# Designed miniproteins, single chains, continued (5): the designs that were tried, part 52

Each design is a single chain, and the fold is of that chain. pLDDT is the mean over its residues in the fold that is shown.

## One batch from the design tools (miniprotein)

Design m17795
Fold by ESMFold2-Fast:
Structure m17795 (fold): chain A 70 residues (1-70)
Amino acid sequence: SSMEEIIKKLIEEFRELAKSLSPAHQKEVQRLLDEIESLLKENADIRKIFEKIVKVQKILLEGQREKRKG
């Protein structure tokens, strides 16, 4: 469905954004994105998918802060 397509595109965008972060942050983002893909394949509750998306966003924001921190 269109929702699955939107989420898959979002996963790809998050993966690209994570490439600019530390290896540790990249690894954590990859784990969460793999979990989201698994949940999509299982037709899991959209709320669980959203909880993982929020966690990815928090890691991306934290990684960007650490990258700019002097």
Scores: mean pLDDT 82

Design m17796
Fold by ESMFold2-Fast:
Order: structure tokens, then C-alpha cells, then sequence
Structure m17796 (fold): chain A 85 residues (1-85)
């Protein structure tokens, strides 16, 4: 399903080159638009955890998040606030 595709893309993100990262993140966020809120939050938490450990993911996240749907952006920002609080 779409959730499983997003989880597979998260695994690919861990091994991706810097040039591949923005495209993978954009695809994850496109999938998130079609998921329920609970699954969106789970995927957002995993993306944020990767961003905390990887500068290339952090840089790409800032760029891709600014272009993401409002709903997806809000979920990611809410989960970021919870993890760094």
C-alpha cells in the first residue's frame, strides 16, 4: 500500500546520494497527501529523525517542505515541535 511505499522510500533516503534526496522527499510528501492523519504523523516522525542525523536531508527538507501541501507541512512541523520539545 501507499504507507509501505513511503516506508520503503524512507529506507532509500538513508542510502541516497545528496542529489537523490530532494526527489525522494518530494515523493514521500506526495504519498503523505493520500494517507490518514495517523500514518502521516508516523512518516513525518521518521523523516524528522533522519533530518536530525543527516545535513543533506535537513537542507532538502527545508526546501521541499516549503513547496509541500499545507496539510503535509503542518503535520511535519507539529511532529518536529513534539520531538524537540
Amino acid sequence: GLREEALKLLEELKKASPEEIPGILARIFEIMKELNREDQREIAREVIKLALENKDVRDALAEVLSEADKEVREVVLEELERLIA
Scores: mean pLDDT 85

Design m17797
Fold by ESMFold2-Fast:
Structure m17797 (fold): chain A 64 residues (1-64)
Amino acid sequence: GALSAMKVDGRYIAGTAAGDEIVGLEAETGEEANRLLQEHAEELSAAAAKAKAEVAKKTLELLA
């Protein structure tokens, strides 16, 4: 998925979903989550790409 400010289990997070994992930074409000998303977009994108690569690797190993 794309990077976004989201609410997961009552917590606000600036990040994305990668398979069954949520990758991002926690915030107390949606506005703070949007701020963190803007300030840390590059780092969050890198973390999301890494998490997606791990999910893809596990899926390929299950299909092999």
Scores: mean pLDDT 74

Design m17798
Fold by ESMFold2-Fast:
Structure m17798 (fold): chain A 100 residues (1-100)
Amino acid sequence: MSVDELLELLKQPLSLEEKVELVVELARRIATDESLSDEEAAAYLSEANRAFAEDPRASEEVKELVDRLLAGVYTLRLEGRTEAALALIDRYERRLRELL
């Protein structure tokens, strides 16, 4: 599934669990996809973050964790630290699933 397809799915009326699975996969794709420009990566991450920010079912803690996850992935991507970005994603995925 492409990054664009993952992002469009995040805009659908999904469960929070499904949205977490999609945002984690999106973050992994952006962390590893060297063909994306930094501007394209930032735009995709911003739109993914908005899908959680605008969901009234998501707690403030879930919204904060998603924001921190996506910001962290972007920062580590800019630094070329792919392994660190994937480790960050795995840690945040576990925490997010505990809150759902």
Scores: mean pLDDT 86

Design m17799
Fold by ESMFold2-Fast:
Structure m17799 (fold): chain A 60 residues (1-60)
Amino acid sequence: PEPPRVIDRLEFKNDSRLKKIAEEQHNMPVQELRDVIDRVLRDLAARGVVIEEVVYEPED
């Protein structure tokens, strides 16, 4: 099997799922989540990653 390119539910919690996805699929050190969120989502889509549901919960 190959690396997963399908995301069932994507949760953003300050420094959470977005970083994992960026590091795993985008291979990029994420420092500012807000700036990277849009870029990662677009990059994932461009790479053929299917995101079914996106949940954004900044802070608490």
Scores: mean pLDDT 55

Design m17800
Fold by ESMFold2-Fast:
Structure m17800 (fold): chain A 77 residues (1-77)
Amino acid sequence: SAAEKIIEIAREAAERVAALGATLLARELYQAAMDNPEKAAEYAENVAQTAAALGLDEAARIAREAAKRMREILEES
């Protein structure tokens, strides 16, 4: 399903963000996708904005790419 694909994208992105030490942002990214897959891309974009504001450029990039991938899945559904 689209929801399962979105949750997997969020899980992969969260693992990468957590590996950078941004564990709270990683948790927010994954939890948002599990709670509401249809809004996961919007929340991933919010995580990217928060990461960028904190100077966590790589975490911001990962979250933004996840948002893009999630949006593509939703548009195919």
Scores: mean pLDDT 85

Design m17801
Fold by ESMFold2-Fast:
Structure m17801 (fold): chain A 84 residues (1-84)
Amino acid sequence: TPKEEQLRKLARETMDYILEQYPDDVEAGVFAIGLASLVHGTGMTPQEMADALLRLLERIKEKFPDLREWLNEKEKRVKEILRS
């Protein structure tokens, strides 16, 4: 669905961004694997994808507080997609 495609795009953008900001960080790599599972995952509803993405965004903000402003914009976008 269009909502699933938008959520996958946000997961991909977040994955690419954290790997760009922290290319050699093991913890950034672990979060990227989690995000990749949302990008390539099948059988999840838009709500399940959004819930998983929001949990990952929160954990990334806790570990990389310097990325908080950028991640808050992505969190807002997830919520906007669900309301559509």
Scores: mean pLDDT 85

Design m17802
Fold by ESMFold2-Fast:
Structure m17802 (fold): chain A 98 residues (1-98)
Amino acid sequence: SIEDIKNQEISDIEAQIAKLKAQIAALKEKLKTTTDEKEKKALEIQIEVGELQLKLLEKILEAKKSGKEEEIEEIVKEAEKLEKELLEKYKPIIEELE
């Protein structure tokens, strides 16, 4: 929930950002050596979703550090909308990968 996100400590958000950055970097390295078109498409989608989640966490972290916690609800809602649009855009490709 938005309230659970507001109650997360700065250190917990920083840890999530660090973990997500490492995961995105690993996916990008795997993409460089991947020759299978289905796996390549899956990796590209995972990277794009991961980068969207990273931007969300970075905005939440900035809002908490600057004392603008009232902006967190709008940041989360916008990110949820963008993630939904991204998943709908890639739904036909995801169904082909399964």
Scores: mean pLDDT 78

Design m17803
Fold by ESMFold2-Fast:
Parts: sequence; C-alpha cells; structure tokens
Structure m17803 (fold): chain A 69 residues (1-69)
Amino acid sequence: MLSDEQAQAGLAALEKDPGSGNIAAALADMLKHGATREVAARVVELAERYGKSGTARELAARLREKYGL
C-alpha cells in the first residue's frame, strides 16, 4: 500500500511530467494499493486533462467508480 507521502510525491511528479505514461502508472497503483479520495480525484483530473491513451481513460473511469468521484 502506498503511504500518503508516497502518493503525494507521485502526484507532484505527475504534475511536473504528465505526458509519458506516468498518469496510467499512478492510476494503476492507486487502484491496486489504495489512495485517499483527495489524491484519487487529483490524479483523475490530471488523467482527463493530459492522459489521452485508452489505458489512462479506462483506469481513470475505474478509479472514479471506486471512490465515487
């Protein structure tokens, strides 16, 4: 399970470099290991804005459903 510090560090890294599969990896990690609703919402927002792959969209939809976003 990712700690809140690890999740926040991952979010900061995504905001710095959102374009190269980092969003899909973060979404997958949050689905597998869990995250706070706040962090999940922020990563979903980044995925909607910057994650244009089918994988990022699918994982974002699953995370939205899991956390009721």
Scores: mean pLDDT 69

Design m17804
Fold by ESMFold2-Fast:
Structure m17804 (fold): chain A 100 residues (1-100)
Amino acid sequence: SLIDKLIELLRKLEEELNKIAPLTEEEKELFKRTIEELKKAKTIDEMIDIIRKFLQELQDLILSRKLPKEKLEEINRLLQEFMLKVEDEIAEHLKKQASL
């Protein structure tokens, strides 16, 4: 399902971010809340809104940590890659629904 793929992408993002800089408890709670909200989402528009809100809140939390610029650049690259993968999964899901 689309929700399962989006949750997998979030879990992979959490793992990759933790390798660059250990996640704070607040950042870990944000991932948990976002996964639970996605499980309750009924429309693609709701899923997009949940992910958009997640990225904004995650970015604000990461910026507040005053990490070295090199780590911030690596994190920003991961966040951009995550968004592209999310967009690809949504596009593929819509394509499959339109063809059946």
Scores: mean pLDDT 86

Design m17805
Fold by ESMFold2-Fast:
Structure m17805 (fold): chain A 104 residues (1-104)
Amino acid sequence: MEEEIEELEARARALAAELEELIKQGAPEEEILKKLRELLEVINEGLVLKILKARKTNPEAAKAALRKLGLDDSLLEEEDEVLKEKILEKLKELEEETFKLLEE
């Protein structure tokens, strides 16, 4: 988990730098949005792993993360698979709303 989180954070930083470069170069909006989706996917995967880790090491941080997502903190008592599924479901909803706001 720790190694996976570090790799995802490194990949997110690399994708963010690529996105910034595309914006700076005046790349087409479609290309920018595609890179933004890739970045959000990596961030979402990292967030799931961080919450799973925090459930065991820092429950207060895990509760705060779930509340920020609009999820019930009772989910921390569920099995890893159930918690992971609920977080991913909510992140997909937030992603759809975010891209809807970015539509022309």
Scores: mean pLDDT 77

Design m17806
Fold by ESMFold2-Fast:
Structure m17806 (fold): chain A 91 residues (1-91)
Amino acid sequence: MKVIIKKGDASAETAIRAVEALGKLKKYPAFKGNTFEIAVDPNATDEQIERIIKAAKEAGFDEVIVSDEESPLTEEQTRALAEELERAAKN
């Protein structure tokens, strides 16, 4: 599956949580082949972006794309998504 990192309001920590939670769900057929978008603060440092990319690769994403496109996803929406995915992964 693929993840696209777009510009948004989410902190690097929240983005990493969402990516890790998505990685735990990759074994479920419903998520096979899907593309996921996460938003990260455009002021995030290169080191923070590298940590997100590393987390995505370790979570088993086949493609990780960093995009200059803006995402409508807010910090709250990204956090809510991470929490829902974490709940799904533990069941």
Scores: mean pLDDT 70

Design m17807
Fold by ESMFold2-Fast:
Structure m17807 (fold): chain A 95 residues (1-95)
Amino acid sequence: MEAIERAKKLFEEAEKLAKEALERKKKNPETPEEEIREEVRKALLLALEGAFELVRAGVLTEEEAIGLEVARRAVEEGLSAAEAEARYRAALAAA
């Protein structure tokens, strides 16, 4: 299905951005945390977009879609990846 191909491309782009952000911090530890967080946030938003394509394809459940929406909002609010994951898991547990 086209949605699965779109999800794959979004996940690959997200992984690339996340790896580039981590390598940048590793090569230059003085890089401001805010710059790294912004790059990671962009990667997380791409990964969440890919996950929503999987929901559209019927690969992920509606409960997982609710958790992903909660995580997406957390990332948009500037929360960390760990906090976004915690909110995602809490939403799944509540479903």
Scores: mean pLDDT 74

Design m17808
Fold by ESMFold2-Fast:
Structure m17808 (fold): chain A 99 residues (1-99)
Amino acid sequence: GERNIEAAKKGVITSAQALRDFAASLGLDRVVAEADRLIAAVEADASMDELDAIMDRLRRVTLEAAKGLPTPDALRLLTLLAATGGSLTLLHHIRRRHS
């Protein structure tokens, strides 16, 4: 049902917002921009292909940013990225099951 998809969408948005807010606190403007793009795309019910393309960009810019950070900040950033990716995988799983 739509309720399961809405819950999964909220999971992606919540994870991406946490990543965005932490990245913003570190001045990681490219990570913030891609996280905001993912949030907007999820809210707009963008295709799985579009969401995957945004997530691939978010992953790439976040991994590059993490290389320049102190270990505690890098680990937190990567943990938030992993949570966002996992939430998106769950959304795709639910969408595929209801298609």
Scores: mean pLDDT 88

Design m17809
Fold by ESMFold2-Fast:
Structure m17809 (fold): chain A 65 residues (1-65)
Amino acid sequence: MQKLINSAVALEIEGISLGVKVKTEIKDGTIIVTVEGATPEQKAELEKYVQQLEADGIKVELIFK
């Protein structure tokens, strides 16, 4: 539980660092991440970060709009 909340906050901070707006929501033990207007480079960096979190056992759903 706390690990999911910490990971969601970290994802939002990563988005800010990349200059892209990221919205997170925790549903059924999964972090749902919605990103609007991301560049290909921002998408690649977010996907790398998500892969790191998934390697640590965190479930993430990444949605680009």
Scores: mean pLDDT 81

Design m17810
Fold by ESMFold2-Fast:
Structure m17810 (fold): chain A 73 residues (1-73)
Amino acid sequence: GTPPSAEREARNARYAAAAKAILDGESEKAIMEKYDLSRATIEKIREAVIKGLEGISASSGEDYSEEIEYIKK
């Protein structure tokens, strides 16, 4: 099978690209087709991005409310 390191790297790159697409406002269907991800995986990535932005906002005092609201819609 595919070596674990290569598989993990490919998955991480795909997840990062999907996270960027979510931030860019691409549709869930387009992300599913483009990155070969399930709806459940996209929801998890979206939640992780929202949590990350909330964490940065809380620690740095930067306002990411617009980005968070955009991802939620």
Scores: mean pLDDT 71

Design m17811
Fold by ESMFold2-Fast:
Structure m17811 (fold): chain A 67 residues (1-67)
Amino acid sequence: SDEELRRYFERVLRLYAEGRLEVGDEVPVLKSLGFSDEELSRYFTPEVIEKARGKKAPEELVEEVRA
């Protein structure tokens, strides 16, 4: 849902602010949580989504965002 994606996005931004997540890791983390490119396109530009292709999200960060 949009609310769930927003909550995960807020957690991703917190990790970025803490220096624990690099620019461009946000999309790989959200995709690992089950969000499609189409769903993410509502909040991210096509360029950001394309730069994330082939990048694996660290499992530790995925679990922290999910929690």
Scores: mean pLDDT 74

Design m17812
Fold by ESMFold2-Fast:
Structure m17812 (fold): chain A 67 residues (1-67)
Amino acid sequence: DMSEEQREKVLELIREVLKKELEEGRITEEEAKEMLERVEKGITPNAKEAGVTASEEEMLKVQEARK
């Protein structure tokens, strides 16, 4: 449960970065999708670690999601 929420938060942050890169014209939409898929595969073992580096607000959101 919490691991899924932490993974979702990390993916959300990565999506924001990719959106900005795409708007800046540094990558294409196709490349952004490719990168997101690769990151999703890589995040699976690190989802827990990524969660512990999140801000205080992000940790509170994870707790709220568990309710």
Scores: mean pLDDT 59

Design m17813
Fold by ESMFold2-Fast:
Structure m17813 (fold): chain A 112 residues (1-112)
Amino acid sequence: GDEEIGRLVAELRELGLEVQIVLADADRAPALSAEEQAALKAILEALREAVRAGVLKKALIVLYRGDEEEARAQAAELRAEYGEPDIELWTDGTAEAGEKAAEEIRELTKKA
C-alpha cells in the first residue's frame, strides 16, 4: 500500500538519495492503484540498488497518469525548487512502464 511506498522513499532518503515524486491528477485520484503501487515499488527498489552502488544522488519520478501536461508542469516546479535530477523517470503507472523504468535504473547501476 501507500505505507510501503512511503517506507521505501524514507529508506532511499536515509541512504542519501534526494528523491521527488510527481503524482499527476492527485486531487481527483489521491490514492495509488494496486498497479501504480507495483510500478512505483519496482522503480524504488531499483533506485535503492543504484544509490547503494553510488550511481545516483538525485532522482525525480513522474507518475503522469495520462496527464502529461500537468505532470510536466509539476516536474518543472520540482526541478526549479530542488535542482536538476541525475535521473528523471516518466511512467503512466502501468506495471509494464514501471518495469521498463526499473530496467533503465538497473542498466545505469551495471555501468558503475
Scores: mean pLDDT 82

Design m17814
Fold by ESMFold2-Fast:
Structure m17814 (fold): chain A 87 residues (1-87)
Amino acid sequence: DDEKIEEAAKKLKEEIVRAASAALTATLIAQGVSEEEAIEKVAELAKRELGVDGREAAEEGAKTSLEEARKALEEARKRLEKEIEKL
């Protein structure tokens, strides 16, 4: 069961970090940060502090409205809650 728990935890961590990366990138752009700078800062933060490759999610966030990015983050949180309930 340890392998199943570790794999589930890794996937949940990656999903949450990707959703958060997209939302943060959209937020920075809404605050006036350039798309390129926002993507780089968020991707570096995710990799440096959380060990997750957030670059693709940050790029998606740059192309997504702030509202859509927030919805994606909320859906990722709901998925995390359902997985915790399943365990």
Scores: mean pLDDT 75

Design m17815
Fold by ESMFold2-Fast:
Structure m17815 (fold): chain A 74 residues (1-74)
Amino acid sequence: VAIPEVDPAASREELLATVRELVEALARLMVAQGLISEEQAARFVAEVEAVAATMSPAALVEFARGLGELLRAL
């Protein structure tokens, strides 16, 4: 699965979309690895999206980069 590139010049809306893609990919990988259930993955995604919606663009860039690094490490 391709990991989305984080563009620090992107709009807040584009950064939120990138975070959504990354957190969904991470959740799917955790389910595939047997670490969490599909129900837990859905709740995880929803909670992360709610937090991300309150973040500034700079905070979203940092958060998205962190998610991408976690996904690459798994």
Scores: mean pLDDT 77

Design m17816
Fold by ESMFold2-Fast:
Structure m17816 (fold): chain A 86 residues (1-86)
Amino acid sequence: SKKEELLKELEELKEEIKNSEKLSEEEKEVLLEFIELLEKIIEENELTEELEEVVTNLLESLRYLLENPNKKAFELLKGLTELMKK
């Protein structure tokens, strides 16, 4: 299913983050917490076309951030993580 495919891509990204030599341990924690929260949202909700598009775009942005670390982007992700914790 598309849901299983997205969850697999998120798990693969988590492995890439854990193995990154470009990211600090703090930056890794921020990214991993955000991905885990995103995984929970995907698992607990129906995968609409709109949600699929948002998740796909976030995956692309996170992969870019992994190769191009940016302090403002990590601050934004921390804020988003707090907003998503309901």
Scores: mean pLDDT 82

Design m17817
Fold by ESMFold2-Fast:
Structure m17817 (fold): chain A 59 residues (1-59)
Amino acid sequence: ITGEEALGYLAYYHPEEYPELTREAYRLFSPGEIVQYAVKAKDASLEEAVEKAKEYLAS
């Protein structure tokens, strides 16, 4: 998955567990974009999504 898809996934499905990553997602993307990215990444593991989201924000 892409870093954008990973961020959208975490913001949509796990906002309470990852509040900082969720805040960054809403800073970068609209609510509609977050939903689209979340759907594309729905089959990814939580661990992979967290790793990819952090890599994306570090670049």
Scores: mean pLDDT 86

Design m17818
Fold by ESMFold2-Fast:
Structure m17818 (fold): chain A 94 residues (1-94)
Amino acid sequence: MLPKSTDRATNLAEFALREAEKGDFLGAASAAVSAVGDIALTGGEEERRGWREAVARLAKGDYEGALEVALRTLEEAGIEEGAENVRRALELVR
């Protein structure tokens, strides 16, 4: 049985929370952007747009902004567990 396509995105979002709990906000933002990148590979234009916005924020060192864009993109894609983990990571970065 092939793993569900959302399992990797959810695991990357969990990793984002763990990095935020350690105070590694670059690691947290990078993991959250990677979660969005995973769903963008097989997703539509909305997921790809969210990924491009998150990457742009991360490239500027805007870790809070990158996490906010990743959270919105995961919520809109229905990746509920991933969105919750990114939301909690975002609260730790604020």
Scores: mean pLDDT 82

Design m17819
Fold by ESMFold2-Fast:
Structure m17819 (fold): chain A 120 residues (1-120)
Amino acid sequence: SLVSELKKLASEIYGLLVELYNELILRGKKISKEIEELYEKAIEILNEAMEKADKTEDEKEAALILNEGIKKAYEIFKEMADLLLEEFKDDEETQKLIEEVLKKIEELVKKAEELTKKAL
């Protein structure tokens, strides 16, 4: 179903965010409080969207909830990515990691929007 596909995309975005954050910590990178707060906010938005969609019986409404949650989390992640790229401007390997995750998330967000537009 559309809802199942959107939940899968939201879960994949969630996983990419968690993996990026954990990789930065494992590399011994100091993460600013501002970046931590943006990370936590993006994760919370995705979790709330998935939980609310699970409680929604109307598939069209559930799909809209998931797509809006994905879009909102992506906007927060873009802010986080911009701050990360500035903090690690002299670290080429870390910048590449951030840019690769940003590109992957952007592709998943675009897919979520296209699926939602075709079904609604």
Scores: mean pLDDT 88

Design m17820
Fold by ESMFold2-Fast:
Formats: sequence, C-alpha cells, structure tokens
Structure m17820 (fold): chain A 61 residues (1-61)
Amino acid sequence: SYNEGEEKSLLWLMEQALRSQDPEQARRVFEEARAALLSQPYISEESRKRLEELERELAAR
C-alpha cells in the first residue's frame, strides 16, 4: 500500500539526521529511516529523487 505521509515523515527524519553534529548518530538515524522507506512496497518518483539528493549529501560528509 502507498502512504505518502509515511514517505514524507521518513524523508524528514533523514534531513534531520544530516543536521546532527554527531556523524555516527547522523548516519545511524539516516540508515534506519532509509531502510524503513526502502522496505515499503512502493516509493513515489518524487520520494526517490529526494532520497537520492539526501544520500549525496550524506556521502559528501
């Protein structure tokens, strides 16, 4: 089932993780939220693009 609100909440959690000053805590929260998003049977194209942006930001740290 598709849940747009859940996708937005998980992406928001990933954004908040990137704002953390603790790199280990940031990575942990990011990976947990990412795993939850990827476990969904469907992810919208908009959410996939946003996830790719956030993954690039994490990789740049």
Scores: mean pLDDT 77

Design m17821
Fold by ESMFold2-Fast:
Structure m17821 (fold): chain A 65 residues (1-65)
Amino acid sequence: MVSFEAAAHLLAIAARIAGVRIEVRVTPEGIEVTLHDRSPEGEETVRSLEELARSAGVRLEVHYE
């Protein structure tokens, strides 16, 4: 089993360093993402988080603001 909490936060930090406006919250039920930018970099980060959630067997919720 992969520790998805640390991986999700590391993905969010990397995205913010790249200039993506993104917020990530990890709960016992899964990963919640708020993406403030519909950039290719933001979409790639969301795709990475979707893969992480699928691999961990948890829910992913994405909010576009």
Scores: mean pLDDT 78

Design m17822
Fold by ESMFold2-Fast:
Structure m17822 (fold): chain A 82 residues (1-82)
Amino acid sequence: PIEQFFAAGERVRELERRLREELIALGASEEAAEKALEMIRQGASGEEIGAWLAETEGLDAEEVARLVERYIREVKAIEDSL
């Protein structure tokens, strides 16, 4: 039903907001956090984003990869439930 699509969209937006907040808490700029979300939408892995943020922002690559992979997994679970 259409209600499932709207509910799923809200949950994905909440997960995006959480990931953005967590990346900023690790020291990412707002622009870098938004770019990371854009990279995920383009198919980038947690490892790729972790390496990029370590290089550009000096973040912990493993911690970033863990957060991004958790986000990708949670979004995939929502999509698979539709």
Scores: mean pLDDT 83

Design m17823
Fold by ESMFold2-Fast:
Structure m17823 (fold): chain A 71 residues (1-71)
Amino acid sequence: ADPEAAARYAREASEAAARGDAEAATKYMQLMVEAGGASEEIARRGAEAAARGDADLTDLYMAGGVALAQS
């Protein structure tokens, strides 16, 4: 696992979601999972939130994914 890479991808996913780029947000969420930062379910729920334009909820799922990578 690479918790630094997972945290970076989580941040990039949140930034993409904030600008309305759901495709980029989903891509970074997948990279976060591959780095060991989240389960696929957390990434899926985050991507759904990003697709709706819900940046706050996307941030919440990204924070949860990073916390899991550190445990």
Scores: mean pLDDT 76

Design m17824
Fold by ESMFold2-Fast:
Structure m17824 (fold): chain A 100 residues (1-100)
Amino acid sequence: MEEEEKVLKETEEILKKKAEEQGDEEVKKLAEKQIEMLKDVIEGNIEKLNANTGSSTKLTEEKLKKIRAETYREIAELFREEGKEEMAELAEKLAREYEE
């Protein structure tokens, strides 16, 4: 399995589990939106992201790389909080690849 897909799948599982523990339908919907945004960022779909922002400032490839690196760093923090050290290291490695 590709490392990016593995990180995304584990992140989705953690976010869904946390939302279910809260028992709030609104929290579950927010988690689903966060997962969709994470997937779009990780996939690097600039066109889809630009269409959804409604912003006068268009996302550049350089800015997207920085956002992807930041997203992987946040995912690594999440994995550490859950005690998933190996997954955290994998997410940090991916973040570094986009911090070039």
Scores: mean pLDDT 70

Design m17825
Fold by ESMFold2-Fast:
Structure m17825 (fold): chain A 78 residues (1-78)
Amino acid sequence: PWRLVGQSAPVSANKGETLTFTFSLPQLAPGTPVLVNVSKDGVLVASIPGVVDAQGRVTVTFTAPSSGTYTASVLAPV
């Protein structure tokens, strides 16, 4: 089952601004598949597949389609 393993602090963004979300997931093995869900004001706007890197991190970029407050959550099969 996929479980929540990380969540960002809220970030304010303007339309067209590129946001970078980085998660430290040191208890997950490198190569573990993850899904990063980006939400605006609590509503899901994107799901970005990723993989834990050799340093135990996941980094995704997202361009804001509209101004608002964005959060990212990372799910892993744990």
Scores: mean pLDDT 84

Design m17826
Fold by ESMFold2-Fast:
Structure m17826 (fold): chain A 76 residues (1-76)
Amino acid sequence: SVADETMAQIRQLQAQIAQAISNGDLDSAEALLAQMEALYNKYKHKLSQSQAMEADMMIGASALAVETMRIVERKE
């Protein structure tokens, strides 16, 4: 289903954001986060309530990780 495919892509993007952060690549991490948010906004209405909550939590966690990296990057 579109919902299941969207959730799979969101999980893949979460993993890619974590990898970009691990590699010190803030620009890639920010671009991937924007892609993740755009995907969620495009297909949010196709998700179940539980899937939407899970996606929102994953996006929130990724956004926090990227913001934390921005703070570290400003010190280097």
Scores: mean pLDDT 87

Design m17827
Fold by ESMFold2-Fast:
Structure m17827 (fold): chain A 88 residues (1-88)
Amino acid sequence: SMLDTLQKYAGKLSDLARSKGMDDVADLLDQAANAKTLDDMASKIGEASDLINKHYDPKNPEMVEIDMEMGSLEVAVAAAKVTDKKES
């Protein structure tokens, strides 16, 4: 399902964030990976994105990768919510 695919994506991104020492971001993404609804997932992704934007140095090239992947995940979850509502 779309939810299962997005849960796996969030989990991979959690692993990426943890590998970069962003344990607080990784914990929120792990919660997103275990979310039972797209709304709960979107909420946790939003919190993780807020932490990245407010607390991490955007000049670090490694932060560019996580920031881009976060944007992709956030857009994918938003698109899935629209598609799920249309197909239901």
Scores: mean pLDDT 80

Design m17828
Fold by ESMFold2-Fast:
Structure m17828 (fold): chain A 93 residues (1-93)
Amino acid sequence: MAEAAAAAGGEKGRQLALEHKEVLREGLQISPSVPESVATTAIESLGYAVGALLGEAKATGRSVSNEEYLQAGLAGFEAGYAAGTAAHAAAAA
């Protein structure tokens, strides 16, 4: 049950992050030198991670702490950035 709510919340978060990707790229201070594909993947992953956390919390009736928010967002961003960077490096190699 919580896993299904997390997945649904994650997809909502990903969609909202993509809708606002330019604002998020500037707000997160992602360097203009970072490839668009890498930045987009990082932003998508951040949106999914935060959305999944919120979906799970809503389904279980718990509140999310600022620490959980920051940790989920950072973990999602780092995972997406790493995945995007690996894909970019593979295309360039």
Scores: mean pLDDT 82

Design m17829
Fold by ESMFold2-Fast:
Structure m17829 (fold): chain A 81 residues (1-81)
Amino acid sequence: MKKRVIEAVIESEEELELVIKVAEKLKAEGYDVIIRVAEEYWTEEIEKALKEHNIEVEKTKKKFSEEERALIHRIIKQEAE
């Protein structure tokens, strides 16, 4: 059983949908997926949406630079396609 941990910066509803799509794609490929969401971007709506899709979710206190956020967003968007 291979675990995949994905760090996510969810600044919009569109980014949340992309993260869900990536997690579902990886689960379909046989991975146990954990989405690790930065605490500063955490909302009850995000937690509810991820749990509703049976996605394991963790909070992290890690803060991301502007460059790190841009890179994470790009990776998530590309993986979702």
Scores: mean pLDDT 78

